# Designed miniproteins, single chains, continued (5): the designs that were tried, part 30

Each design is a single chain, and the fold is of that chain. pLDDT is the mean over its residues in the fold that is shown.

## One batch from the design tools (miniprotein)

Design m17021
Fold by ESMFold2-Fast:
Structure m17021 (fold): chain A 100 residues (1-100)
Amino acid sequence: MLSKQEILDRADLAIERLEELIKWLEKVAKEFPELKEEAEKAKEEIEKKLKEVKELRKKIEKTTDQEERQKLAEEIDKINEEAQKIGDEIEEKVIELLLK
């Protein structure tokens, strides 16, 4: 079992990764007009996931129950995994455009 601080540190890393993904999607929308709508929709979804992770982090800070902290951490991991899949899908489309 991870300590409370280790769980918070992992949540902070997830937040950083989501913020980086948002910035990358913003660049894709500017550089690839063909993907603008898809990148903007992906960005909105990742921004929503970022808000969810920040709320889960606040719950982790407030809870004294180690089992509850673990469940909240697993929820953050799931959100981060879903966000990575969205990013990967847009990246594949960028690569396809570059191979034209």
Scores: mean pLDDT 87

Design m17022
Fold by ESMFold2-Fast:
Structure m17022 (fold): chain A 63 residues (1-63)
Amino acid sequence: SPITPSIEKLYKETLQEAQASSAEAALEVQEAYQDILEASSTEQQVGAVLALIGVQEDLRLLK
């Protein structure tokens, strides 16, 4: 499925938050975004987006 501007915005915002935290957090966000890009179905893409949202929530709980 094509990547939407909303997904790109989510990635950029989450990556910025992760980079302010640690290199390890930034890597987790980059890997989660890669899973979105590599998703071969809409269902896989939705699951990957939810995983990225989960990483963002974890970052916000730790700050």
Scores: mean pLDDT 80

Design m17023
Fold by ESMFold2-Fast:
Structure m17023 (fold): chain A 74 residues (1-74)
Amino acid sequence: MEEGEKLLRKGRELLLKGKIDEAEEYITKARELFLKEDPNNPEPVELMGQVLMLQGKIDEANELLKEAGQLRLE
């Protein structure tokens, strides 16, 4: 999981810097790794929701953020 966490952290940093396209690449790779190893982790889904929100895909973003909220309640 170290690789997935590293990719997720890099995605978060890029998102904070407004580099949305680069952030999406790292977050997508992190999601693939977390889906195999730790599918209950909400962070990859939350960050992808934020990417979609920034891209104006509000309905898709809200759906992912609700899914992440459910994972956090476990």
Scores: mean pLDDT 79

Design m17024
Fold by ESMFold2-Fast:
Structure m17024 (fold): chain A 92 residues (1-92)
Amino acid sequence: MEEDIEAFKKREIEEAEKHVELGKQHYDAALAAAQSGDLETARKHLNRALMHYAIAAGEYKEAGDEELSKKYVELRKEVQTAGDAAIAAAEA
């Protein structure tokens, strides 16, 4: 059972790292779209970024990495606040 748990944790960490990368890419795309006035595209990318960070936080938690899980829960909140503000500023 111990080896199966370690294999599972390794897979969860690898998937979490991929979701972190996707989250960053979507957040960067959301900010670029907001700056260009494409608010629909900005909202879609922001929602994708938030989803990827949430998945990463959950996967780190399943891997037993509580510190990284908490870090990405907090980053998701910061990204939501900053992204919502950027879109609101572009709408005004």
Scores: mean pLDDT 86

Design m17025
Fold by ESMFold2-Fast:
Structure m17025 (fold): chain A 70 residues (1-70)
Amino acid sequence: MEERREAARKAAEETAKANPEVSAIESLTVEVTPDRVRVHVRVSGTGSDEQTNLAASAAGQAGHQAGLET
């Protein structure tokens, strides 16, 4: 569980930081159960609401994938 949570958190954080439109990660929440990985990311950025929402979604998806693979 802990390794899966850490993998998900790290992937989400790295994906958000790699996006040049992202200025800060406001929150990053990871929920792991044996059957599910849930990642919720909030970011602030220099782009539109659509761009920051897309960046947050991409980070969450990357975290979800990494958690499932671990």
Scores: mean pLDDT 78

Design m17026
Fold by ESMFold2-Fast:
Structure m17026 (fold): chain A 60 residues (1-60)
Amino acid sequence: EIDPEKLEEEAEKAEKEGNYEEALLNYLSLIHYYQLKGDEKKVEEYWKKHEEILEKIKEK
């Protein structure tokens, strides 16, 4: 069962804590959820977040 509000909170928390792997997984779950709902704007928002996290990982 997907709770998008909880996933968003967990993703943001993980990102702030530097747990980038967890943040990526939660953002991917949000992308999938909103793709199923046809919410293009939310899908684009979370893809941008996913890309930002990937760039942070590349800095290592």
Scores: mean pLDDT 80

Design m17027
Fold by ESMFold2-Fast:
Structure m17027 (fold): chain A 69 residues (1-69)
Amino acid sequence: MDEEIFKETKELAIKRGISEEIAEKLAKAAVEGDEQEVLRIVMSIEDDEKARAAGEAAKEGFEKKKEAE
């Protein structure tokens, strides 16, 4: 379950132009339900469009994680 959510969230972020390194950290935070870490990652992205895309990808990850619980 967590591995599938991680992979889908990471792939979604990459498709939206987020680097693989940032996408991996974002997916991990989303799977762990760590909203503060997601916010920190989004705030570290200097490109406003990429920051928005990262936030949206994390939101989908959170929703999938909540459904799996």
Scores: mean pLDDT 76

Design m17028
Fold by ESMFold2-Fast:
Structure m17028 (fold): chain A 87 residues (1-87)
Amino acid sequence: SLEDLIAEIEEKIAEMDKLSVEEAIETLSEILKRANEAGVPQEVLDEMEDIVVRAIIDSAGKSEEEQRKIFKEALEEIKRLLEKLKE
């Protein structure tokens, strides 16, 4: 459900400092897949994909700590989009 997806994102935001960069990227990809499966509208899916792509580009050449911060901010932005969808 959409609620389950939002809860999972919140958990991953809290755990970000414990994830490897590879695990963080896998988390972003899995969230996009689950959002599509949950029936999130195409317009919102496109925005989520843009957030993920931007985060990956912005993380290039940065330290692992900075990469995790960028991915955490991306997840927070995605969570806000999905929360707006519930209203």
Scores: mean pLDDT 84

Design m17029
Fold by ESMFold2-Fast:
Structure m17029 (fold): chain A 60 residues (1-60)
Amino acid sequence: SAEEAGARARELALAAGADERGAATSGGTVQYEVGKFGADEATAERGALQLAAGAARGLA
């Protein structure tokens, strides 16, 4: 579900070193995209990893 995808994205962002606010933003973005575009959970996880990698590289 979109909520599960968002929760998973938050966990991935935290694991990548994001703070709780950054993780919440990542999770909310993924949940919204899955809900609107029908992306599966695997696609949502990939998106979360890209967001976390972008934050680590100073890309915002």
Scores: mean pLDDT 67

Design m17030
Fold by ESMFold2-Fast:
Structure m17030 (fold): chain A 65 residues (1-65)
Amino acid sequence: SSSEIERLEREIERLQKEIDELAKKLKEAVDNDAPQEEIDKLSRELDEKAGRLVELQRELDRLKS
């Protein structure tokens, strides 16, 4: 349905913004020689959100097919 597609598109957009912010923070952490624990945490969070984004995009593709 169009309403379900709209919800997924909104969630995907929000998640993409979160990924962009995390990637920026990760770059800053690496550039500033932040503790390895901090770099690892940011990397894990980025990977988890990227995986979720792929899942949501597949869901959206199924609804549009």
Scores: mean pLDDT 87

Design m17031
Fold by ESMFold2-Fast:
Structure m17031 (fold): chain A 98 residues (1-98)
Amino acid sequence: MDEALREAIEDILSLYDPDNDGFITAEDIHAAYAKETGKEPKASLEEIFEQLVRNLRNVAKETGLPEPEIVGDSIPREELLKLSLAFFKKKRKELEEK
């Protein structure tokens, strides 16, 4: 199950990192959203990035992991993978306990 979850997250991250440079920017998220929904996001690039960073910091706090390393205006793909895995494992456990 954990391997299947990792593969699913990696597939999603590949959509946000089409250049395979190992970094995800607000522009990558904006482009992926536009491709997926056929609509441009109403939020600015700065708002998209701030929301992502805030969400990742909340996940880190909830899972007991260190805050994600931010490199300029980008987030390392490995940090997103690590936090996403922890988040979904936590949510899966919460659903199993209900």
Scores: mean pLDDT 73

Design m17032
Fold by ESMFold2-Fast:
Structure m17032 (fold): chain A 65 residues (1-65)
Amino acid sequence: SEIDELLKKLDEYLKQSKDPEKVLEAMREATRRVLEGDYPTPEEARKAAIDELKRVVELAKELSK
């Protein structure tokens, strides 16, 4: 699934991260935004969660130098 692929990428970048705590904080903030969001359907909530996870993966990639 798309979520499984994103989580695999996140794990790979976290292993290389110079600041894993920043990545985890971003993950926590992303989770909060999804949970506090108002979505018309479960499908839209799922899309929002995937988009937030994609942003966390990109941050983790940037910090994996």
Scores: mean pLDDT 81

Design m17033
Fold by ESMFold2-Fast:
Structure m17033 (fold): chain A 83 residues (1-83)
Amino acid sequence: MEERLREALERLRELSREVKELEEKGVTTQAELNRLIGLKLAAIGEAYEVYILASKLGNEEAVREAERALNEAGIKFEAPPLK
């Protein structure tokens, strides 16, 4: 379980970095726009996996890390508090 959480956080951070880098370079083509959208959707998916795993483990820090990664990528994701 914990290893899966770490892997999900790692993937989320990687996706968030790619989103930020692409946006900072500027999207000028339809192909770049499609890639940006795909990366944002993938990052949101990984964030949900982090929330599910963190909830099972009681790991609040992982939730905060996921929120930070999404915010750094400029993704408007209002994370619901862990139930």
Scores: mean pLDDT 77

Design m17034
Fold by ESMFold2-Fast:
Structure m17034 (fold): chain A 81 residues (1-81)
Amino acid sequence: AQETVDRMVALSRRITALRNKLLQSDLSAAERAQLEAELDRLEAEYEELAKKLEPAIVSLNANNLSSLDEIGKTWYNELLS
């Protein structure tokens, strides 16, 4: 469980960073496309990891970066508590 949670936390942080980078208007078209491709891959990996956790987490995990970030943080904090 800990390895899955650690990976989800790391992926959540990377997804959030990429999302924030994509919101910047100073990116070239090529840079934006590359970041979007990486974001899609990380999001898919996060979704697969979330499916291995409790059903409640899986049911909340959609193609939504804000929800993915919050789910990852909440799950990790509960395990550490």
Scores: mean pLDDT 67

Design m17035
Fold by ESMFold2-Fast:
Formats: sequence, C-alpha cells, structure tokens
Structure m17035 (fold): chain A 89 residues (1-89)
Amino acid sequence: PDIAVERAEGTDKEVLVTVRASAPGTVIVEVFDENGNLVGRAEAEIPAGGTVELKVPVSAPPGTYTVRVRLIVDGKVVAETEVDVELKP
C-alpha cells in the first residue's frame, strides 16, 4: 500500500493536509517542531482508493514544521511519508 500527500498547508492555527491512500485504513498525521517535539496530531479513516482531508490544530509559533503521515492497516504501519509546512503569523 502507498500513501501520498496531495496538499499540505500551514495557517496560524492549523495544518491542512490532503492525503490519498491506495488501501483502506487509518491515516495518522503528526506535526513536529524543529526539535522533534510533537505539536499536533489528527487521525481519520480512509476508504479503499480514497482521499481524506485532515485539519491538525496546532498551538505553536510561526516557522517550519515537519508533518509525518502514516497509513495504518490491521494495526500496522504499511506506508509513511513526510513533508514540511510553514505555520504563518
């Protein structure tokens, strides 16, 4: 199974992520600061061959953050990707 981030954007309050998965499962999105601290997390169920949009609330200063996206199938991580986003003032 594969996972792709079609869009990732930071605002002043949240990270907006559009994810496509080749298999049904749970999508987990985690946002990390430059020091590796978790500042936001969201998850959603995705259907077979579907796309899901997630809003990850964050309470963090403006700057560059790493967004980790994982696909969970039968309790196992089957695909993972990372992108960078910029949180705005």
Scores: mean pLDDT 83

Design m17036
Fold by ESMFold2-Fast:
Formats: structure tokens, sequence, C-alpha cells
Structure m17036 (fold): chain A 86 residues (1-86)
């Protein structure tokens, strides 16, 4: 369906971005997995909407939250590494 295609495209873009970050920083695996789970959950919620536009909006908002959560977890991991190295 058009809704499934729109949601899938958003999820693929998020996964590509997270995969690129993970390739640069393998230690961020857990953060990337958490981000991807948030994106998938938002995608499933988007598919429950009546219109393609609403489904796309929900998926895009979820993608942004997924990337924000990834960034926050990555920052916490870096802070922990600094504390443990000192």
Amino acid sequence: SEKEEAVKKVLEEVKKMLDAELAANPEYKEAAEKGLEIAKEAGEEGLKKETVEESKKVAQEGARKALDEFAELAEKLEAQKKAEAE
C-alpha cells in the first residue's frame, strides 16, 4: 500500500543513517539498536492512521525522535568512557 511504502522509505532512511554512524563508531551499537526500535514503533503507529500523509508524518516524527535518542545515548556513552578513563 502507499502507506506501507511511505513508512518503509522513512524507516530505510533512518536505518541508513544509523548504519553509517555505527560503521564510524562500532561502540554505538546499543544506541543504534534503541534508535531503530523507536523508529519501528513509530512506523507501526503510522500504519494505523487513515491517510498516507498522516502515516508519513508519524513515521517522520518517529525518525526524528529515534535520531535524537541515538544522539543522547551516544553522548552518555562518551561521558561514561571519559569518567572510566580518568
Scores: mean pLDDT 81

Design m17037
Fold by ESMFold2-Fast:
Structure m17037 (fold): chain A 66 residues (1-66)
Amino acid sequence: MEERLKRIDKLFEEALKGNKKAFDELQRIVLFGSEEERLHLEELVAKRLNIPVIPGLALLWLHFQK
């Protein structure tokens, strides 16, 4: 599990650099990943935007970054 969360960290950094493949992988994690993986990504997005964690934040962020 820890290795999967670290992979999400790397994918998030790559997506921020404009890597579309990393962005697409994050979208799959939001839609089909485990609850722990989804929550971890929500926390990364919330920290990046400097706002509190809310349900669906990561999915909304990914949708509007296209």
Scores: mean pLDDT 75

Design m17038
Fold by ESMFold2-Fast:
Structure m17038 (fold): chain A 90 residues (1-90)
Amino acid sequence: GQEYVEKAKEALEAGNLEEAKRYAIMAFKAGDLKGALEVFEKLGEKGSGEAYYLAGSVYYELGDKEKAKEFAKKALELGDPRAEALLKHI
């Protein structure tokens, strides 16, 4: 839950982007959708198409279709091929 988001933020501060992504995924699996989203958006800003795809998936789970579409488009622009499939669902 929240402890994974804290570890993800520490990894992000240290420049360990892959570790930050892993902790954010663990937060998501633990049901901390908002915490995972915060980390995925920051990773996307650093150039991770996969992180933007995951942010779009979190927004979709939260019922925010407009944000889900926005982040899926950002993921597609950064080359994540799963983003096209997500866009078809929203």
Scores: mean pLDDT 84

Design m17039
Fold by ESMFold2-Fast:
Structure m17039 (fold): chain A 100 residues (1-100)
Amino acid sequence: MQVVQKELDEAEAIIKKAGLSKTEAALIGVIRALERRGKKVDEEKMAKVLSELTGLSFEEALEIVKKAVEASKTLDDEVLRAAMLIAMTGGGSKEPLPLL
């Protein structure tokens, strides 16, 4: 999957203006993509995966996931679209996050 650099730069600017890190944006983007596909967000499963990928404790990862789920419901559509694009491009890590 190829993303045009201009679209990525615009998405990163939107995320930065919203006060989000690339990692937070990627997680929000994954959650929003699952919701749009009619899939149930399993917060505990996502927290386990995030814990394994980042080395964070399960409790810390679960708090991050819960905050991302709340953000996916309260952020503007523009920010949510930017977050989904960041998730597709690896969200501040060298490798893309799993969609679960």
Scores: mean pLDDT 73

Design m17040
Fold by ESMFold2-Fast:
Structure m17040 (fold): chain A 83 residues (1-83)
Amino acid sequence: MEKVKELIKRAKQLLKEGKYKEAAEVAIEAIKELMKLTDDKELILHGIAAILRTIGLLLDGKYKEAAEVAIEAAEEILKKLEE
């Protein structure tokens, strides 16, 4: 859990610094780590969908949008796991 919170914090910091591609990559890592912490199939599917969308945005050169989507998804999954 702490590793995931650190990854999300790092991704948010990279986003603030304009390092959008790196922020998206770190946020994807956070989503992958979150999926390992749960057996909830719906949360796992949400994580997979978020990763695929983020990769699509990165391939389209939409780095800021990719970072924002991945960070938001990581935060949503983390919140549901802490509920």
Scores: mean pLDDT 86

Design m17041
Fold by ESMFold2-Fast:
Structure m17041 (fold): chain A 66 residues (1-66)
Amino acid sequence: GDEAADKAAELGKEKLLEAARNSPDPDASVVLRSIAASEGHGQEPMARIAAREVGAEPLRIGLEAA
């Protein structure tokens, strides 16, 4: 496998879990955890969808609080 791609996917999952832990919106936290649990594939597109559906503002505040 591509070890660099695997490493990037794991770093993406870690950032999503960190955003979920620091999100003030529990719905956003659940969505971000679900995306992280998806094996790390396509994390960026899924994160954009999650931000749109649950509100980018809660995600932004959670990330800034980290």
Scores: mean pLDDT 55

Design m17042
Fold by ESMFold2-Fast:
Structure m17042 (fold): chain A 94 residues (1-94)
Amino acid sequence: SKALELAEEGLRAGKEGNAEEGAEKLVEAERAAPKNLGIGAAAGLALISLGVGKVAKDEKFAAEGVARAAKAAINAVKKAGEDASGRAGIEGLG
């Protein structure tokens, strides 16, 4: 429940235009519930939005750290989905 509260606050901050605060809350939610793949994906997308946007244009090496963490979170979600479903749903989209 604590992780869901943090995720809700992160999404709310994002909708209010506070993208950095939103990403921070979603990362905290992911750490509170690392097995919740939905929260992990949301945190990863928020970090990608921050890290590979303006920051990546100005400070390539600083942005790479954030982008790498975001990719790892998204890849973990994808791998867990593939392991659970045998890719059955994904192949239908191709």
Scores: mean pLDDT 64

Design m17043
Fold by ESMFold2-Fast:
Structure m17043 (fold): chain A 98 residues (1-98)
Amino acid sequence: EEEKKKEIEEKLEKNEKIWNEAVEKYLKENNSLELKVAKRISELLALIERLRLLGKEEEAEEFEKRLAELVESESSLEELIEELDKLIEEAEKLIKEL
């Protein structure tokens, strides 16, 4: 089961990378929109980890991919906030139905 331990470590590294990229991109300028984006990314990452703890690994991976694509996009901060709010609502609804 060393393979399962490596798989968990790789997923933690991927989540740390997403968060570090968000911190670097959105918290550097310390304005209200960048802070709002960073907070929503943090909230969504917490929900993704909760899905994994509930055994919803496939769903967690899908949200993680969608978040990564969104962070890599050239979207405006306002568009990022709207899309992040939608992802958070979807994840919360899925958790509530479990």
Scores: mean pLDDT 76

Design m17044
Fold by ESMFold2-Fast:
Structure m17044 (fold): chain A 102 residues (1-102)
Amino acid sequence: NSEIKDLEAKYKKKPKNIGLLQSLLYAYIQAGQEDKAREVLSKLIELGKGNITLALLYRSGVNNPNLTQVEKLFAKALADAFLGKESEAYTSLDQAIEEAKK
C-alpha cells in the first residue's frame, strides 16, 4: 500500500507528529494491520494523553451521523486515548478493525 509507505516515511522524519500518527492509525485500521495499529495507538497515548482539546475534538465525531461506523470507532479510540482511557481506546480500535473487514 503506497499510502502506508508514504505515511511511514513521513513518520520516520517526524516521530512525534500526532497528525501523522493519526493518519497512519486510520490507514492501518483500513488495511487490517492489527499489530501496527496497536503500536501506533500506544504511541498516540504516550504523546497525546492529557490533550483535552484533541480528546474533545474526537469525542464530537463519535455521534456524527455523516461518519461511517469505522470513522466513529476510530474517533472514539482517539478520544479515549487522549483522555488516558487506555483499555477503552484499545477496545474501540479492535472494534474499528473488525468493522473495516465488512
Scores: mean pLDDT 86

Design m17045
Fold by ESMFold2-Fast:
Structure m17045 (fold): chain A 89 residues (1-89)
Amino acid sequence: PQVSLSIQSATPDSGTITVTAQAKDAEEVYVSVAVGQGGKPLQLVDEATIKSGQTYTVTRTLAGDARVQAVALGKSGELLASREEVSRS
């Protein structure tokens, strides 16, 4: 299975992030998005399961400085992709 995974941050003053995942040649891909704000641990904020040819997209507005982590797992729980970004506002 293949997955493309990205985290796009808007300009520093907006505090907005967009996570996008696209599955290719995969029966099932589990996508999870976690956010940690103000030095707090990452907490799950969104999750979805997608199939080959499907695209996952989520947009979140974050207050202050935040760390965002996105993870894509295959049907057997294998790690396919991960991304981490820091949002600053």
Scores: mean pLDDT 77

Design m17046
Fold by ESMFold2-Fast:
Structure m17046 (fold): chain A 67 residues (1-67)
Amino acid sequence: TTAVEEVKAERAGDVLLVPVTRPVPAYLPVAEDQKSASLTLDDGTVISVEVFETPDGPKGKVTATVP
């Protein structure tokens, strides 16, 4: 099963903090020279984040894929 959501990203120095809500609330840091990051959880769930700029500021597209 795949879940996708867009969230606002917060700038913290030279990284962007993207809030992720699956399976627990957390922030995933993405460096300014990177446009994506991924994290594999203990249950095999893969959380992928793609960062993009909008007129309202940076946003993250969060994709959670359950095996």
Scores: mean pLDDT 69

Design m17047
Fold by ESMFold2-Fast:
Structure m17047 (fold): chain A 94 residues (1-94)
Amino acid sequence: MEELRRAAEAARQASLPAIRQTNLDKAKEAVETNKKVTIAVAESVDGRLKPGTVVTGTVIEIREENGRPLIKIKDEDGNILTVDADKAAITEEE
């Protein structure tokens, strides 16, 4: 099963730039247009969000830390949450 894990990691690395770029573009556009985004989280960065959680809020910061593209959002309750742009699906709200 290590063979399959390595193959999955290689495939993920091959598609990672496309996923990252799409998510970062949506986040940047939301900042520029002052629109809210809806984010479906695949994996928790800060332990506050379980996988599969959907969060809606305003993008307040886009940052890269230790090679990880991180997006900070302020939800509708005023909580600040951090999501990984490589491990989330982002949709703009209009």
Scores: mean pLDDT 68

Design m17048
Fold by ESMFold2-Fast:
Structure m17048 (fold): chain A 88 residues (1-88)
Amino acid sequence: SLREQAVEELRRAGREARDRSVAAVKESIEKGKEVMKREEERLRRLGKEKMDRLDKVSGIDGAIVGMTALAEITDVRVSTELAIREVK
């Protein structure tokens, strides 16, 4: 379904965002924080785009996609902060 495709795309983007942010922390804490902020903004925009498209068909599907985007953004923050604690 369109919802399942949007959720999987967001989850893939979230995994890639976490990998980039964590790798950046290994180079420097400051770089990790910068990458985290950029990736959160990308996921927020991607989530809104997917949500807006699905809201035209199903408000429930749009809400599920929006919540998925927020969860992926939270996971990027948590993973980045955990990586920072490991290098401090």
Scores: mean pLDDT 86

Design m17049
Fold by ESMFold2-Fast:
Structure m17049 (fold): chain A 95 residues (1-95)
Amino acid sequence: SARATAEQHLAEAAEILERAGERHPKAKEDFLNAAKVLEAARQAGTPETLAAAMQEVAKLGSSALGKDPEHAEELREALSEVMRHMGLALAAVEE
């Protein structure tokens, strides 16, 4: 189902945030908060809450990059994967 597909992508995004936070302690707080935002969006299950979650995760990602500029490339790669999965989740629930 569309919702099951969205939940799978959100679970993958949360796993990416968790792994990146463990590898980059300076980013851990922002990535943990981003994972909580994803869980709230998953529970709400609407396109509107998921779109809002994408904006909030992007802001938290920018904060993480500012705290750990030495690892900006690895953090940007992780955030790009997270945003890709969130976009696929949004597309699934809109169709």
Scores: mean pLDDT 86

Design m17050
Fold by ESMFold2-Fast:
Structure m17050 (fold): chain A 84 residues (1-84)
Amino acid sequence: SAAGVLRAAIALARHLAREYADDPEIVAAFEELRARLEEALRGGWSLEEVRAMLDEFRARYADRPVVVAALDAIRSLVDAALAA
């Protein structure tokens, strides 16, 4: 379900913010991502809308490999759910 994918993505964003706690720029990126995912969950966004948001976020943080890798992992979960 879209809600299940969003909850998994929120959990990953929270985990990564803790893992990279010593890098304030990376923490800020993952906290922003978490906030956008929580907004999507509360607003009942479609997986297509979530995918578009992730693609926009990836473009914004293109020079941050850790953030890009996390977004690609979440994107894979969204794509798998859309294919089901």
Scores: mean pLDDT 86

Design m17051
Fold by ESMFold2-Fast:
Structure m17051 (fold): chain A 106 residues (1-106)
Amino acid sequence: SVEAELREFENDGAASTAYLVALQERIEREGAAAEGEGRSLQRAGSDALAHSLTIRLELDGRRYLYQLIHRARSAADTAEDLAAVEAFVEEQRREFERRLAEIEEE
């Protein structure tokens, strides 16, 4: 399945909340994969894989976190299924980069 979620936070409280800190720590714990355009491949369980894309945005003084998570049925899924998931995540990343660039220029 594919799950996409956009969370909006108030400038003052949310940026320093334990929830936001814990979420940021999770992203950073994913390491270079998360830093490398927000993409990561994780094992969701012993027999499952998850692809994630995480993008952090700041617009009009509000902070947003966009997460896209795709969970494969099993670690034994075919290379074709994995490639399709990666292609989808990559398209979503490019679309977000395009929108972010447009917003940052304004």
Scores: mean pLDDT 46

Design m17052
Fold by ESMFold2-Fast:
Structure m17052 (fold): chain A 97 residues (1-97)
Amino acid sequence: MRAHPALRLTEEEVREIIERGASAEERARLEAILAEEAEALARGDEEALRRAQARGTLLLLRLIARARGLEAEVAALVEELAAAFEEFAAALAEFQA
């Protein structure tokens, strides 16, 4: 909803979340995105800055969801979808027999 000020505050929240729950690989990826954002800002490249911010925001939302326990509910939903797919696959195999 909000643009640049909200994204800047989210960066501080993400630093805290990274220290508590992100893997080393996830942290390295976010740091790379933040470096791209800083470089784009230094160059005055608004398009590159917007792209880096969008990628960072998506990764931030995933980490925030995990920190707040929402990732477990999303994982449960994915498991239900996988089970439904196996049931459909079994029905299809029975139909082709």
Scores: mean pLDDT 63

Design m17053
Fold by ESMFold2-Fast:
Structure m17053 (fold): chain A 59 residues (1-59)
Amino acid sequence: SKEKEFEEKLLELLKEARKRAQEIVEQLKQGMPQSEAEEKARKLEKEVEERVAELKKEL
């Protein structure tokens, strides 16, 4: 079903997003400027929102 495919794709997307968020935090701990970390976080948030919107089109 489209709902099951949506759930599976959404869970995988959220898993990938969590890993990328953890990478940003690790880079911040290693001396990345806060402004760069904030920009990366903003881009990740935007990308996740756009990918969720695309998945919803398949419903």
Scores: mean pLDDT 84

Design m17054
Fold by ESMFold2-Fast:
Structure m17054 (fold): chain A 71 residues (1-71)
Amino acid sequence: MKIVVTVKGATVDEVEKVLKEAGFTPVSVEETEDGAKVTLNVMEGYEEEDLKEIVEALEKAGFEASGEIVK
């Protein structure tokens, strides 16, 4: 399954660094008007836990983050 996270106030490089340090490898990170959009592959049954950890890692770094699970 996939998670898509929208991040505000961050560059693509900053988002990639935060995610890698948190133990996540994004499939893609795309620049948006106000930040970045991240797509990640997650294991089935771990989508909600991984989404929570990703959002918390980005918020701890000082960014606004929101995400959704894509079926």
Scores: mean pLDDT 81

Design m17055
Fold by ESMFold2-Fast:
Structure m17055 (fold): chain A 96 residues (1-96)
Amino acid sequence: SEIEKQAQRLETLAQGKRKRLDAEIADFNRVYSARLNELSTLSKTGSEADRKRAEARLANLQDERKKFDALYQDRLDKIKKHEAQAKELEKAYNDL
């Protein structure tokens, strides 16, 4: 039926979005961890000027993390909405 096809499309869309989101999170975490470790080391070593520059870059990196986490939450909420819509459509189909 048309309702069943719509439910399957929404579920497939949600699964695809979850897979892409998980891959992006893994990639961001890999890059973030490498940069964090490098900057954290530089903030504890080097000249006074180099330490201050490293501290500023660490603050910027933390801001980037917060922005990414906010975008992650928005995308996750949208995926959950699609999953809920798919379940409602499945129920409507079964009630026919």
Scores: mean pLDDT 82

